# Ledger of designs, part 19: designed miniproteins, single chains, continued (2)

Each design is a single chain, and the fold is of that chain. pLDDT is the mean over its residues in the fold that is shown.

## One batch from the design tools (miniprotein)

Design m4637
Fold by ESMFold2-Fast:
Structure m4637 (fold): chain A 100 residues (1-100)
Amino acid sequence: MAAAPTVTQSPSSLTVKEGGSATLTQTVSGEGTVSSILWFKQKEGEEKELVKKEFNVTSATLTLTNLKKSDTATYFAVAHNKDSRLTSTGSGTKVTVEAA
């Protein structure tokens, strides 16, 4: 029995030059309607930081701008379902920022 919805993030990884921008997408599939989507940024060796919160959406995007090498991190989407009251975390999108 599958209890949790599936959170799919795209892309799974990407490389951006310094000063560039990246758009990350999340989609929930499986059980019920999404009540909210939270985006967390996790730098290597650091705890997750909440960077964006969206309500009453089935898909959400996170746009990153003015990226620096220090912004290299994995970004996770966490979806809250209305029906199941479950939360599900995506596999993450690893953003690597390279010198321009």
Scores: mean pLDDT 74

Design m4638
Fold by ESMFold2-Fast:
Structure m4638 (fold): chain A 116 residues (1-116)
Amino acid sequence: MKVGLVKAATKYSKEIELAVKKAGLEVVEITPDDLEKIEDVDVLIVPVTSATEESALNVVKAAVKKGIPVIVIADAHTSEETIQKAKELGAAKVLQLEDKNEAVPLIVEAIKEVLS
């Protein structure tokens, strides 16, 4: 199984990569402008920050339309409107992370639930 990780300037990048490896999976880096690659993954992880909310929602919409389950990784600065829109667009999981020490186990659990 392949996990797509959308390239974003998130402070959780290391935690996301570690979670994918702990789940026993390989990560494929996806650029927001290269949505064709999302067809080659079993789940897509979309990090979102206040600076990337619009582009992240566009990626969520495209992936859901293709039937790919999406896990959104929001931080403390992500707006409640963006979190709600991600859920409405059909994201399988939306995680709002406030503590880096809890990020890895929460992401591992989300990956396992979505792929089961």
Scores: mean pLDDT 79

Design m4639
Fold by ESMFold2-Fast:
Structure m4639 (fold): chain A 86 residues (1-86)
Amino acid sequence: AKAKIIVKFETKEKAEKAAELAKKMAEAGGLEVEVKIKEGEDGNYEVEITLTGPGTNEELLRTAEAIAAKIEAEVGAVETEVEEVE
């Protein structure tokens, strides 16, 4: 199963902190994680986190939602989206 988290931050420093936090949480959960950081035309930084794991799509989506919530709590974000990957 796969799930994707997209989080936007005002600064590169916050984006990098979010990426490291997501990676630590995913690795602790036994998930494969891919993180991409992109600078937007608006000057914000977008962090795209792709999680892959052996669980059900529902279980992985719940895990992604938990990771997204932790990122918002610890780092702050201007926008957060969690979706199931086809």
Scores: mean pLDDT 79

Design m4640
Fold by ESMFold2-Fast:
Structure m4640 (fold): chain A 70 residues (1-70)
Amino acid sequence: DEIKKLLEEARGYQAHSDMLLETKKTRKLSDSMAKRYDERAEEARRLADRYLEQANKLKEEEEKRQKLLQ
């Protein structure tokens, strides 16, 4: 369903952020490249947070809908 898709997207972006930080740690990067990876990791984390927020909103709406159906 839509909520599961949003949660999967959030997990994907969280994993992507973690992967970027791990790549920075394992690779011998210049300071400029390291900063670039930090920025990309933060961007991925912000996207993950937005997907989580959207999933939570849909879950709240679905729970309210289910209560109406009793």
Scores: mean pLDDT 80

Design m4641
Fold by ESMFold2-Fast:
Structure m4641 (fold): chain A 114 residues (1-114)
Amino acid sequence: VEAAQAAFEKAYELTKPVLTDEDIERAKRAYEAGVEMAERGLTPEEWARVSERFPDPLEQAAVVMAEQAARYGLDPLTAALAVIGYGKAIELKHPNAEEAKRYLDEAVAAMDAA
């Protein structure tokens, strides 16, 4: 699982330059929700309600990644920041977007292998 944390940190570093204060607050909201869901254990109904609470697909993805990171003992805030940063990098056509996606895919694969 340490490989997943390193991959999230690399994705965050690559996308950090495109994050605004508003994007950081979006990541914090996703982080808080993800940690709460990890502590309770998500039911199928709770996953359905994530879409209602977070209608923005990027914020929803950040909640999912923060929840997964928290369950595996990783830093859920870095996971949320990496996801929000990647989405912003794609929106802005930033050159680091493709590399950040590779690290996010690596983090997901490393968690799935654990």
Scores: mean pLDDT 79

Design m4642
Fold by ESMFold2-Fast:
Structure m4642 (fold): chain A 95 residues (1-95)
Amino acid sequence: ALEELRATLAQLRDTLMATARQLGETDLAAVQAQLDALVAHILRLAQQDPDFAADLLDKMAQNARDASSSDPSLRDSYQRIADLLRRAAELAREL
């Protein structure tokens, strides 16, 4: 349950970091800090309001899927991000 959600969000963070490197982001330390803060916020939200957290994650997954269709060079990255967000939403609903 919560530990599987934590692990899935860690995979999401790592995938987003790889995407940031692919995009040529120069301040990767700042990106990492922002993503760590986002993961911590989602974990707190999921423990307080799991249905709301799951709905938010589903919306984020749809946004990532939509982004994957607009940029062919990032299609695979955004598709993986969308899949991880959808998995996180499923896990959040189980809390």
Scores: mean pLDDT 83

Design m4643
Fold by ESMFold2-Fast:
Parts: structure tokens; sequence; C-alpha cells
Structure m4643 (fold): chain A 107 residues (1-107)
């Protein structure tokens, strides 16, 4: 289910947040975790979660967007046997990459 996809992403984020406690990177990951927590609690659709991710992405710097894209790439490689999770991660990477491209074109 999509809820199980979000719970898997959240578990991976919890580990990364612990490694980056007190850093700007850790704060960005915490903000994304808050989006996932709300999505799980409210039963948000895939489209609603991707929209919320886009809104968060627009508030991030190019460096923070690159860091988050790299993180999702690592999750994608780790979860080779999870096609539903991998599909969500690719959609998320596409959104982050689009926002990054738009920000770089505006600079």
Amino acid sequence: SFKEVLEKVKAFLDEEIARHRGTRRGRVLQRFKEVLDEAIEKGMSREEVLKALRELARQLTPEELRDLIALFGRMYEKFKDDPELRKFLLEAIDILSEVLREQLAAA
C-alpha cells in the first residue's frame, strides 16, 4: 500500500536524521519527515504527497535540493526489490530535479 511506502521512507529518514542531528541537512530531512507524518496520519494520496513535496522543495536551496535528490537515489539503490517504493522515489526525484532546474535557470 502507499501507506507502507511512506512508512519505509520515514524509517530511512529517521536513520539519516539521527546521523545529521543539529545540522542544516538534518533540519531539511526533519521538514520532509513532518510532511510524511502528516500524510500517514491524514491518509493522503500519492498526488497530495507529491504536491506537498513540491511545496517543500520550492523553499529549499539548490544545495539542499541536490542533497535530497542524492538521498532518494540512495534509497532507490537500497530497495531494489520494492517496485512501489522505487516508483514513488523516481516521482519524488523528478519533482526535486524540476524545482532545482527552475531555480538554476532563474539565477
Scores: mean pLDDT 85

Design m4644
Fold by ESMFold2-Fast:
Parts: sequence; structure tokens; C-alpha cells
Structure m4644 (fold): chain A 87 residues (1-87)
Amino acid sequence: SSAEQAAVVLELLEALGAVLKATEGKSREEQFEALRAFARDLARRAREAGLSPADQQALLSTLVREARAMGFSEEEIRALVALWEAE
């Protein structure tokens, strides 16, 4: 249902926030590896939950925006998007 899909989106956004908080103060390399692992998990969970393409795109856009805010390069961001697409 639309309400169940909205709840899953919120849960996945909260999980992203938790990863960002857990990696605060870590090295850039550690932060990037955590985001890579999370991007794979996030994409898999979104697809398994049956989220619409629009909701999946919104989650990816949020991940990309947060990665840019953390100072990751466009090359690193493209790598995260590629991992998302591969799941």
C-alpha cells in the first residue's frame, strides 16, 4: 500500500541518518566504505520492499545529496550510483 511504502521510505531515510552519525569523525576512506555498503543494502531493501521507481529515485537522490554534503567527489558519487544500479 502507499502508506506501507511511505513507512519503508522513512525507515530507509532514518537508516541513512544512522550511518552518517555512526561514521562522524571517521576517516574519508572509512566514511566512503560505509556509504558503499549502505548503498548496496539500501537499494536491495528498496527493491525487496517493492518501492516504486519514483520512491527508489528519491532515496538515491537523498543519498547523493548527503554524499555531496560530506564532500565526496563526483567520481565517488558516480561509484555509489553504479553500486545502487547494480543491485
Scores: mean pLDDT 81

Design m4645
Fold by ESMFold2-Fast:
Structure m4645 (fold): chain A 122 residues (1-122)
Amino acid sequence: MVIPKRDMSTEEIVELLQKLIDENVSLEELTAFINVVISSGSVEQRIAVAVELLKAIVEGKLSDEQARMVLSLIADWVAELSPEDQAALAAALRAAGFSQELIDALLAGDVDKAFALLKEMS
């Protein structure tokens, strides 16, 4: 398993994630990477990783099983966010070109709706 180091920058974490996606890593390895970022990363790092994962889903780089797992992990993380951090995530997603309907589905933890909307963007 490839695990991000505690002292990695946001850019280094995103580059490592992109490499793992390009190498077609297993569902287990991708899940382990995301869980480390959610548990130990800054809010900025978690937001950057979430944006990159959603872009990968739109670009067809993740399998349907991987995409649903990613959305489930993001939903669990979003449920624990303060209103200020939820607003920061929403702003970052909007800046990345995601629709308000997708942002609302993600903030509500509606994995099925978020998955369907991301597939429509593909």
Scores: mean pLDDT 82

Design m4646
Fold by ESMFold2-Fast:
Structure m4646 (fold): chain A 53 residues (1-53)
Amino acid sequence: SGKSLYRTLQGLYLLGQQAAKIYSKKDEEKAKQFEENAQFARDRAEEVKKKLS
């Protein structure tokens, strides 16, 4: 369960970063929103990682 959640959150972080990069040239507001969502996923992933160790 925890390992699956960690992998999902890592995937969301990477996906959010990629989406932000794609939107950065088209829609800066959406790019910023994706960056913020990616950071949230990263913070959650680190929290889950600490509980798995």
Scores: mean pLDDT 82

Design m4647
Fold by ESMFold2-Fast:
Structure m4647 (fold): chain A 98 residues (1-98)
Amino acid sequence: MTITLEINIEGAEGLTEEEIKELVEEAVRLLGAEVEEIKVEGDPEKGKFTVTVTVSNVPSSMTAEQFASLLEERLKELLKEKFGIEPKKIEVKVVKEE
């Protein structure tokens, strides 16, 4: 299954768009899926980022909504473990399913 997700992050002050990109790519790989396309936009000075990511090889045992929920939790975990950051907000939304 291929899905497109929108990720909104607030409270990640001090991180760059490249660090956010690498974080999302790692989280997707840890869930057993692959990143096909990724776009990061945001205001690093305010710690606010919007990520649009197209993900392939989502496990067939999992719905797109379940994958989005697990990705949200994994991103929170990785932000804490790697950067010591607890974000004010992380939301993962399913935009498209194929």
Scores: mean pLDDT 85

Design m4648
Fold by ESMFold2-Fast:
Structure m4648 (fold): chain A 98 residues (1-98)
Amino acid sequence: SSLVSQTAQAATSASGELYRVFKKAGDFDLANDAVGTTQLLNELASQLAAKGDTDLVQQILNTLIDAKNAAKKGYEQAKEAFKKLKETVEAAEKQLNS
């Protein structure tokens, strides 16, 4: 599958796993933020791919895969991975606006 297709699948998986672990911990604000953040990263990845920035799309994909795997390990690992997702959003938005 294409890099964009792989990123969309990773975003869906990361969204579900992060939502599950944060809701189980009673952190409903983080659970909802994780869904929004993963959806935003998928959209940003599509825009970056259209501009030919495949390196940053690959970084987004890797960070989403890491977040999915961290969520399966537990709440603290999920929180740390989610901070990296937020940093990746900032990097992607900055690149698109430059």
Scores: mean pLDDT 90

Design m4649
Fold by ESMFold2-Fast:
Structure m4649 (fold): chain A 80 residues (1-80)
Amino acid sequence: SEEELQRRRDEAVDKAIEKGKKLMTKEQIEAVVKAWARALTGREPESPVEAARIVLDWLRKEGASPAQIRVAEAALKELE
């Protein structure tokens, strides 16, 4: 089914991102998230945590999958 196929894709993306996180330093994650938040808002975020929240809110507004939202929430917790 399309729902099952989408779920499998989301799970594969989730696993790939988790694997990628293990290869990235906290500083690299912070830099990427800040750059993304700045691109979305046109403003410098106050902290990496604020940047991650901006990105997470954007993903929710764009209709990101539950799996993508869970990964973004995990990234926010890692930066706290």
Scores: mean pLDDT 73

Design m4650
Fold by ESMFold2-Fast:
Structure m4650 (fold): chain A 91 residues (1-91)
Amino acid sequence: SLEEEIQRVLDLIGRALRAFRERGTPEQQRKFLELVSDFLERLDALTKAGASEEEIRQALIDFLNRLKELAREAGMEDLVAEIDEEIQRLK
């Protein structure tokens, strides 16, 4: 379900937050927090507007691709692999 897909992405954000706090530079931590803040604001706006499941799923995929780029720049290969698996599950 879409609710389960959203919950999996939120759970992944929690794990990514821990990874960036423990292993990221201050700049990478700031970029991560900005990315998450923007995503959560967008997700809230889409759900309140009654956006389609396709639009919400695309927003999840777009966010995960951005998060993957940041994780790759940070050398977090483990997190990149986890994000890739979630992107494949959403397709």
Scores: mean pLDDT 90

Design m4651
Fold by ESMFold2-Fast:
Structure m4651 (fold): chain A 68 residues (1-68)
Amino acid sequence: SIDEEIERIIEETLERLKRAKSEEEKDAIAQEGALRIAEVAERNGLSDEEIQAYLDRLAEEVKRLVEE
């Protein structure tokens, strides 16, 4: 399902962030994750509201991980 695919992208993004050693690398990883989520959701015909909900979920998980 699309939900499982997006959840996998979030999980992979968080694992890459844990291994990143610079702020530049972390920013690039987070941006790549967000772009991939948006592309998958748009290709599957999700509404802007649904896409934003998935992006908000990624942002919350990133915030929890980095405590920022």
Scores: mean pLDDT 83

Design m4652
Fold by ESMFold2-Fast:
Structure m4652 (fold): chain A 78 residues (1-78)
Amino acid sequence: MKVTYEIEVSESGDVLTVRLKTDDGESFEETIRLPAEQRDAAIRAIEETVEHLNSSKLSSSQEDINTFKSTVSLLNRV
């Protein structure tokens, strides 16, 4: 199953809007507020999570969404 993602950075650079889509039509969207210094690290964490999900054939769409949600929630705890 293919998982795709989109990241939008606000004009101020301190807000990320992250979207995840699965091949079966499930989707997830969240807004993360974080300092600009942490932005690149957050984007890398999201990219690594999506790569991990796409490399795994053992998870369902719901499990993939839940894993992504957990990653985004950890980034949004500040």
Scores: mean pLDDT 71

Design m4653
Fold by ESMFold2-Fast:
Structure m4653 (fold): chain A 91 residues (1-91)
Amino acid sequence: MEGLELVERGRELLREAARGNAKEALRELAEIMRELAERGVSPAAEEAARAAERALEVVDKSVSEFVGALIAAMGGLFETELTLRRQLEEE
């Protein structure tokens, strides 16, 4: 359950980033995805953490790189959620 709670928070943070609260939301998202990656949930969590960190780096520098990084972070979060849900189904 705790891993899925982190994923739910990550989804909320992606919505906040899209609504213009990008820097704080992406920082929190990177921390959450890093925690999931350190727990060994999925390689996708590591990719999502790197993508969120990249989005933070380019948010004020390049719109195209920022959008690409957001899409990558969203994809990694989605894959991490699927992995967690599969683990729960096998229990």
Scores: mean pLDDT 78

Design m4654
Fold by ESMFold2-Fast:
Structure m4654 (fold): chain A 63 residues (1-63)
Amino acid sequence: EERREWAIRAAVHAAKKALDSGLTNDEAAEVGLEAYRESLKPENEEEALRIADQVVEKKLAEK
C-alpha cells in the first residue's frame, strides 16, 4: 500500500526528470516503468526516489 505509493511517486519523478533531460516520451515511459519496479523493493520513500534517480542516470549514460 504505502510502498506502492512511493513507487508511483518515484516513477513519476523519474519520467519527468527523463523528459526534462531531453529523452523522448517513449524513453521516459521506459525509465518510469523501471523506476516503479525497482522502487517496490526499498523500505522507504527516500530510498525509492534515490533508485529512480539511478535509473534515469543509467539511461542517460547509455545514450
Scores: mean pLDDT 73

Design m4655
Fold by ESMFold2-Fast:
Structure m4655 (fold): chain A 89 residues (1-89)
Amino acid sequence: MSVEEVIEDIKADPSKYDLGISNKYIEKLANLEPIDPKTLEQLQNFLKSAEDGLEEVKDKLSPEKYEKQKAELEALKELLKQLEEKQKA
């Protein structure tokens, strides 16, 4: 799946995703609902750690599994960016 396809799938059914984040926050990101600054910081730190962890294990994953996990992570990162931009406006 492309990053764009994952974003649309998360928006359509956020409960389908277990990405190491509470489904409540995945739902908030999908709907661009306000998240408090402390929780936003925790989500940013989580995504950075998840990205670093994926890079460390990429050689141990099949290309298909790596691409899927990378797309899911990039989708969350893009949704978080969209929420941050909305809150600044």
Scores: mean pLDDT 78

Design m4656
Fold by ESMFold2-Fast:
Structure m4656 (fold): chain A 85 residues (1-85)
Amino acid sequence: MKVTFEDLNDPEKIDAIAEQVAELIRKYGKGGLISAVLLLQFTPKELRPELARRVAQALGDMRDTLLEAAKDILPPEVVQALEEA
């Protein structure tokens, strides 16, 4: 993984983290989706909604795929943020 746990607590790195998550999904499909779900789960609750929105925006057409595949795995606040994006 390109993202550290320290980076997940840094609001300044949200855009970079979101782009890395989206890139993993675009390059590796199902494998990238699993990695994206893991990263979102380990993001602090206060940053999860913003990170989820940024990832959804970066994914574009793949947002619905991420939401459906990860709906039961992701915290409710992250699912809500993905639906709102």
Scores: mean pLDDT 66

Design m4657
Fold by ESMFold2-Fast:
Structure m4657 (fold): chain A 99 residues (1-99)
Amino acid sequence: SMREELAELAEEAREAGLSDLSIAHLIALAVAKGDVEVAREELRAHLAASGPPSVVTDESIEAFKELLLKAGREEAVRLLEELVKAIEEGRDLAEVLRE
């Protein structure tokens, strides 16, 4: 199941020290591309980079959502909204993805 692969990606990103918003961004990217490995490559590139981390913010999430809507990636938009709500509710993203 893609949801199991997404949950594993969320756990990997959390253990790597990414924020919940950064995890939500990576998960939505994986769904938009239909390939979890694209998001894993982005995670690896982020961890290999020397310098201040690129910060994912509420504003950058909204901009990303607009790009996904324009590209017709409705499933990725729906999941991104679900993950943002889960963050607001203090839920674990990997658990949400396994539901």
Scores: mean pLDDT 80

Design m4658
Fold by ESMFold2-Fast:
Structure m4658 (fold): chain A 68 residues (1-68)
Amino acid sequence: SSEEREKLLEEMRELIEETAATLDALSRAVLLAFERHQLELHRRENLSPEELRKTLEGTRKFLELLKA
């Protein structure tokens, strides 16, 4: 559904912003530039909730590695 899709995109945005806040200024700028671009592509591609869920899972795992 549209509501489910927007929820997944918002969750992804929140994870990116929260992770960026824990990084130094240069790393934060690089992460935000890359991940915000990817998020915009996902919005424009109108991916299904199933596809967004898989993308969110991958993004979450990647961002957790950056916080370590």
Scores: mean pLDDT 78

Design m4659
Fold by ESMFold2-Fast:
Structure m4659 (fold): chain A 93 residues (1-93)
Amino acid sequence: TEKYTEALRQIAKALMYINNKKYRQAFFYLSLAADYLGNKELSEKARKLSKEDASLEQVRELFLEVLDFLAEKTGDTALATSFRESLKVVTDE
């Protein structure tokens, strides 16, 4: 529970940075979220992207990959859907 709670906190921070067009920071928090969820490959991918000039499309793709893994690990598809809808609001889509 604690690791999943921390993952949710990091996902929320990533969303805040996406809203502020700070994609490197968003990738950094997505890497922490993936690490808390136990997906090292996704965490390393996000960490690498946090050091590059990344587009909104790239951060959206990785955000959705993290949410898909969250749903898989927790079985809580409603929570993942809630974050997906929040992403649409902050990206005007």
Scores: mean pLDDT 83

Design m4660
Fold by ESMFold2-Fast:
Structure m4660 (fold): chain A 77 residues (1-77)
Amino acid sequence: MKLTPEEDEEIAEKVKKDSEELKKLAQQGKFTADQLLQASDLALGLADQAEKHGGTKTAEALREASKEFRELAASLK
């Protein structure tokens, strides 16, 4: 099913907000480095799906989140 531009923007904003909350939990020790790496991989898979359905902004937000999760995981070791 194809995403509308409005849906794409709404989902992208939600992805950014959820990503920030997840990063805060990880920094507080409530989310492990392994869990961040798993979230990063899932975000990349979802980004590919979103792009195929016209969700270019959602795909961009998910790829950005994936990169940030990997960087944070490396910092936590």
Scores: mean pLDDT 83

Design m4661
Fold by ESMFold2-Fast:
Structure m4661 (fold): chain A 105 residues (1-105)
Amino acid sequence: MSEEELREELERVLAGVRGLATYLRALGLRRGDAEGLAVADEVLRLVERAEEELRAGRLKEALRLLRRAVELMRAYVAAHPEVPAEVGAEVDRLEARLRELEEAL
């Protein structure tokens, strides 16, 4: 995988993580879920940091931050069966994609 292809794929993963965290934040607000809100806010902070690293050409650090963001969402979803199954499926998909990209570095 070229550096440019890796950047484009990391940008797609970043967009997916941001979208999912935004959804989780909205869900937490509707349900009064303080834990879900805290997780979503931390994931969004990691996404902002990953976007800065990606812009600076630091692909390995961007990947590391996105991996941490996905790990936080996975831990939350695993502990909360009331979260829609589609959220868990999307977390699993993002984790699998990050694993593939890590092997390409």
Scores: mean pLDDT 88

Design m4662
Fold by ESMFold2-Fast:
Structure m4662 (fold): chain A 89 residues (1-89)
Amino acid sequence: SARKLESIETLYEVLLSLAEEDVVAALGFLQRLLEDMRKLNAPEEDIERIERLIREAERAHAAGDLETAKRLAVEAIEEFKRTLLKLAE
């Protein structure tokens, strides 16, 4: 529905804004949203791909590479959006 698509776009924009301001908060929020996606029977391949990007972003941040952490967080958010759009069909 149009309302579902608008909600996905709003969530996507919030996640992108969080990744710019506080990448750790964005990754934590995204990880919690992945648990909800598992309950909705999202494809395991899609979940695994997003979790891998989150873990790589967390490692980059821990290493002090903020540029790489933000880039990987954005990639994880993009993959999350794609999976949500697929589930909304």
Scores: mean pLDDT 86

Design m4663
Fold by ESMFold2-Fast:
Structure m4663 (fold): chain A 58 residues (1-58)
Amino acid sequence: SYAESSEKLKELTDKANEYASRMGEALIAGDQKQADLYKEKMKQYLEEARKVGAEEAA
């Protein structure tokens, strides 16, 4: 349903923002390896959000 897809989009976006924040903290700490891992997780959640949005538009 549209309501369920909207909730899923919010959850995925919230997760992406959480990993973006953690990536920033890792960069400040000088932990490039950890920052790269968080960046990859952030991108994964953003791609999932894009897929949900595309399915609703179709």
Scores: mean pLDDT 81

Design m4664
Fold by ESMFold2-Fast:
Structure m4664 (fold): chain A 85 residues (1-85)
Amino acid sequence: MAAERAVASELLREGARAVTNPEARALLLEAAELTPVDPARAEELLRRLGELAAKDPELRADAERALAAIEARRAEAEARLAAAA
């Protein structure tokens, strides 16, 4: 719920840190900020980023780096939640 959206927001910010393209970074940060308040809008931004990455190999490489960073942070966050319980 709200806590899950906060975690998702942090994961998107971590993904943004991994990208070198400033437009892709801005989109990920905007999606991260929207995730807790307007998740539908955040999903729309992520969908558009995916469409752009499909047409641009440099953006695709950035998207792959962002996904890898998000997965690494998600695993770390899950481990921290388990340890904190």
Scores: mean pLDDT 73

Design m4665
Fold by ESMFold2-Fast:
Formats: sequence, C-alpha cells, structure tokens
Structure m4665 (fold): chain A 75 residues (1-75)
Amino acid sequence: MEEAKELALQGIELALKGELEKAIELFQKAYRTAVEAGADEAFIEAIKRAIEALKAKDSKALMESIQELGRLLRE
C-alpha cells in the first residue's frame, strides 16, 4: 500500500504542476499497484477518476479527484 500511496502523491504533484502526461503515467502505476495490493475500492476508484479527468483535461473533475485522493491518503 505504501508504494501505491507514494505513486498517487507524486501523480498529484505533477498534475498540479501541469505535467499531465507524467501524472497519468504515475496514476496508472498507482492504480495497478493498488489493485494488486487489494486496496480499498474507494482508493482504487479515486485513482481511476483522476486518470479520466487528466485524459479529459477537465480541471474541475481533476481537482475533485485530487481532493478525494488527499482525504483517502490521510487515512
């Protein structure tokens, strides 16, 4: 789980810096790692939403998914 959380945090940092392609790669790796680790469904879905928002270049959806990920990462 630590690996998936660290990858998600790095993805958030890159997304906020506008490095969208690198953010997508990190979130995709976080998604794969979280699924393999048997992470909570909410965490997996939040990563998936972040990837979809980044691909769609939807800033509102991206910020909402980042806020949800930030909440889950503090648990």
Scores: mean pLDDT 82

Design m4666
Fold by ESMFold2-Fast:
Structure m4666 (fold): chain A 70 residues (1-70)
Amino acid sequence: METGLDEKGRFISIDKENNEVGVYVGRLTPEELREIAEKYKDYGKIYVSTLFSDGVREEGKKLGVTVGSM
């Protein structure tokens, strides 16, 4: 597993063996969710951990992104 910051300064964890990425965001907007889904679309699973999700849980499901609480 690799950890670090992405180009937007978000903390990320990459699990290459399972082809998964975790992204950590204090507040997740619909715009940021769509950007994350596009940026990491080559991963089999995308997880976003957030303190505040601005009503994006249903949009996340449509994009194949799992949104959870920190």
Scores: mean pLDDT 79

Design m4667
Fold by ESMFold2-Fast:
Structure m4667 (fold): chain A 78 residues (1-78)
Amino acid sequence: ASDEELEALLNKAVEAARAGDYETAAKYTEELLTALGEPETGRSLGKIILSLADRVPGEGIAAAIRQVGEVLLAERKA
């Protein structure tokens, strides 16, 4: 996947979380990390997103997804 495709997956996950669609946010987070070669981490983060849905505002979940995605994308450039 290109950096543009990975950023698109990250943006879809963030937008879904912001909208309160945590199932879709988890799905795109798993797809992003699978594309980065980390499918097990993606699955684990998806479960964490779903477990936090009742306790953390969507803005907080969206910010966490973006932070993780930006760190992983930066590591890929190194």
Scores: mean pLDDT 81

Design m4668
Fold by ESMFold2-Fast:
Structure m4668 (fold): chain A 59 residues (1-59)
Amino acid sequence: SIEQQILDAVGSLGPVPDSQFQQALDQAGQQLIAQGHDPQQVSQAVQNILQKRDQALKA
């Protein structure tokens, strides 16, 4: 899935500040768009990952 491809790309970072994680997600998303993935689907996957991370940090 697009979401899994983004997670695989950022997984090597380890524990990082939210700002660095956001930048890595944005970079991975732009790379997937450049590879021909639908920008709408990529944007949705990035938002889903950020929402899951935000919810985990609030728990």
Scores: mean pLDDT 75

Design m4669
Fold by ESMFold2-Fast:
Structure m4669 (fold): chain A 68 residues (1-68)
Amino acid sequence: MEREERLERLKQRIAEHKAAGDTAGLNALVREEFAGVTTPEEQQELVRAISEALGEKSPTPAEVAARG
């Protein structure tokens, strides 16, 4: 699966969890995505996609922690 498609899907799922107030599900989703990446470049792309989905200029503390 292409990175772009993966990031688009991630953004959608983050928005859904945010709308539902499902912090635990959001944290699990972010953790799984970061666990699947091995390069700093991929981690930076995930951080940007997450920030966009949340409508924030910076990622949440939980997402920053998940970045490792």
Scores: mean pLDDT 70

Design m4670
Fold by ESMFold2-Fast:
Structure m4670 (fold): chain A 91 residues (1-91)
Amino acid sequence: GMTLEVLLGKGTKEELELNNKMFKDLETKYGIKTSMDPGYALRKEILPSFEDMLKLLAKQGKVDGVVGRGGGKDDSDVYASMEKSLLENYA
């Protein structure tokens, strides 16, 4: 299953491919802009925390009007849904 380490771009090649697939799915389901290439984290020596990764994806989505829609409660629900989906559906 997917661990937090895989979500942060650590792990085996197969786990990193699963991570990339997850980011693609996030783009499809949540409208998160993948201009930060799913491989971006994989190319970094410094791996961000899961929270930092979500904030970075949210920042991308904010430019596209995804994050901030309906206010902070809706954003919190989106983050909770993403985290749950990633840990349950891709774990």
Scores: mean pLDDT 48

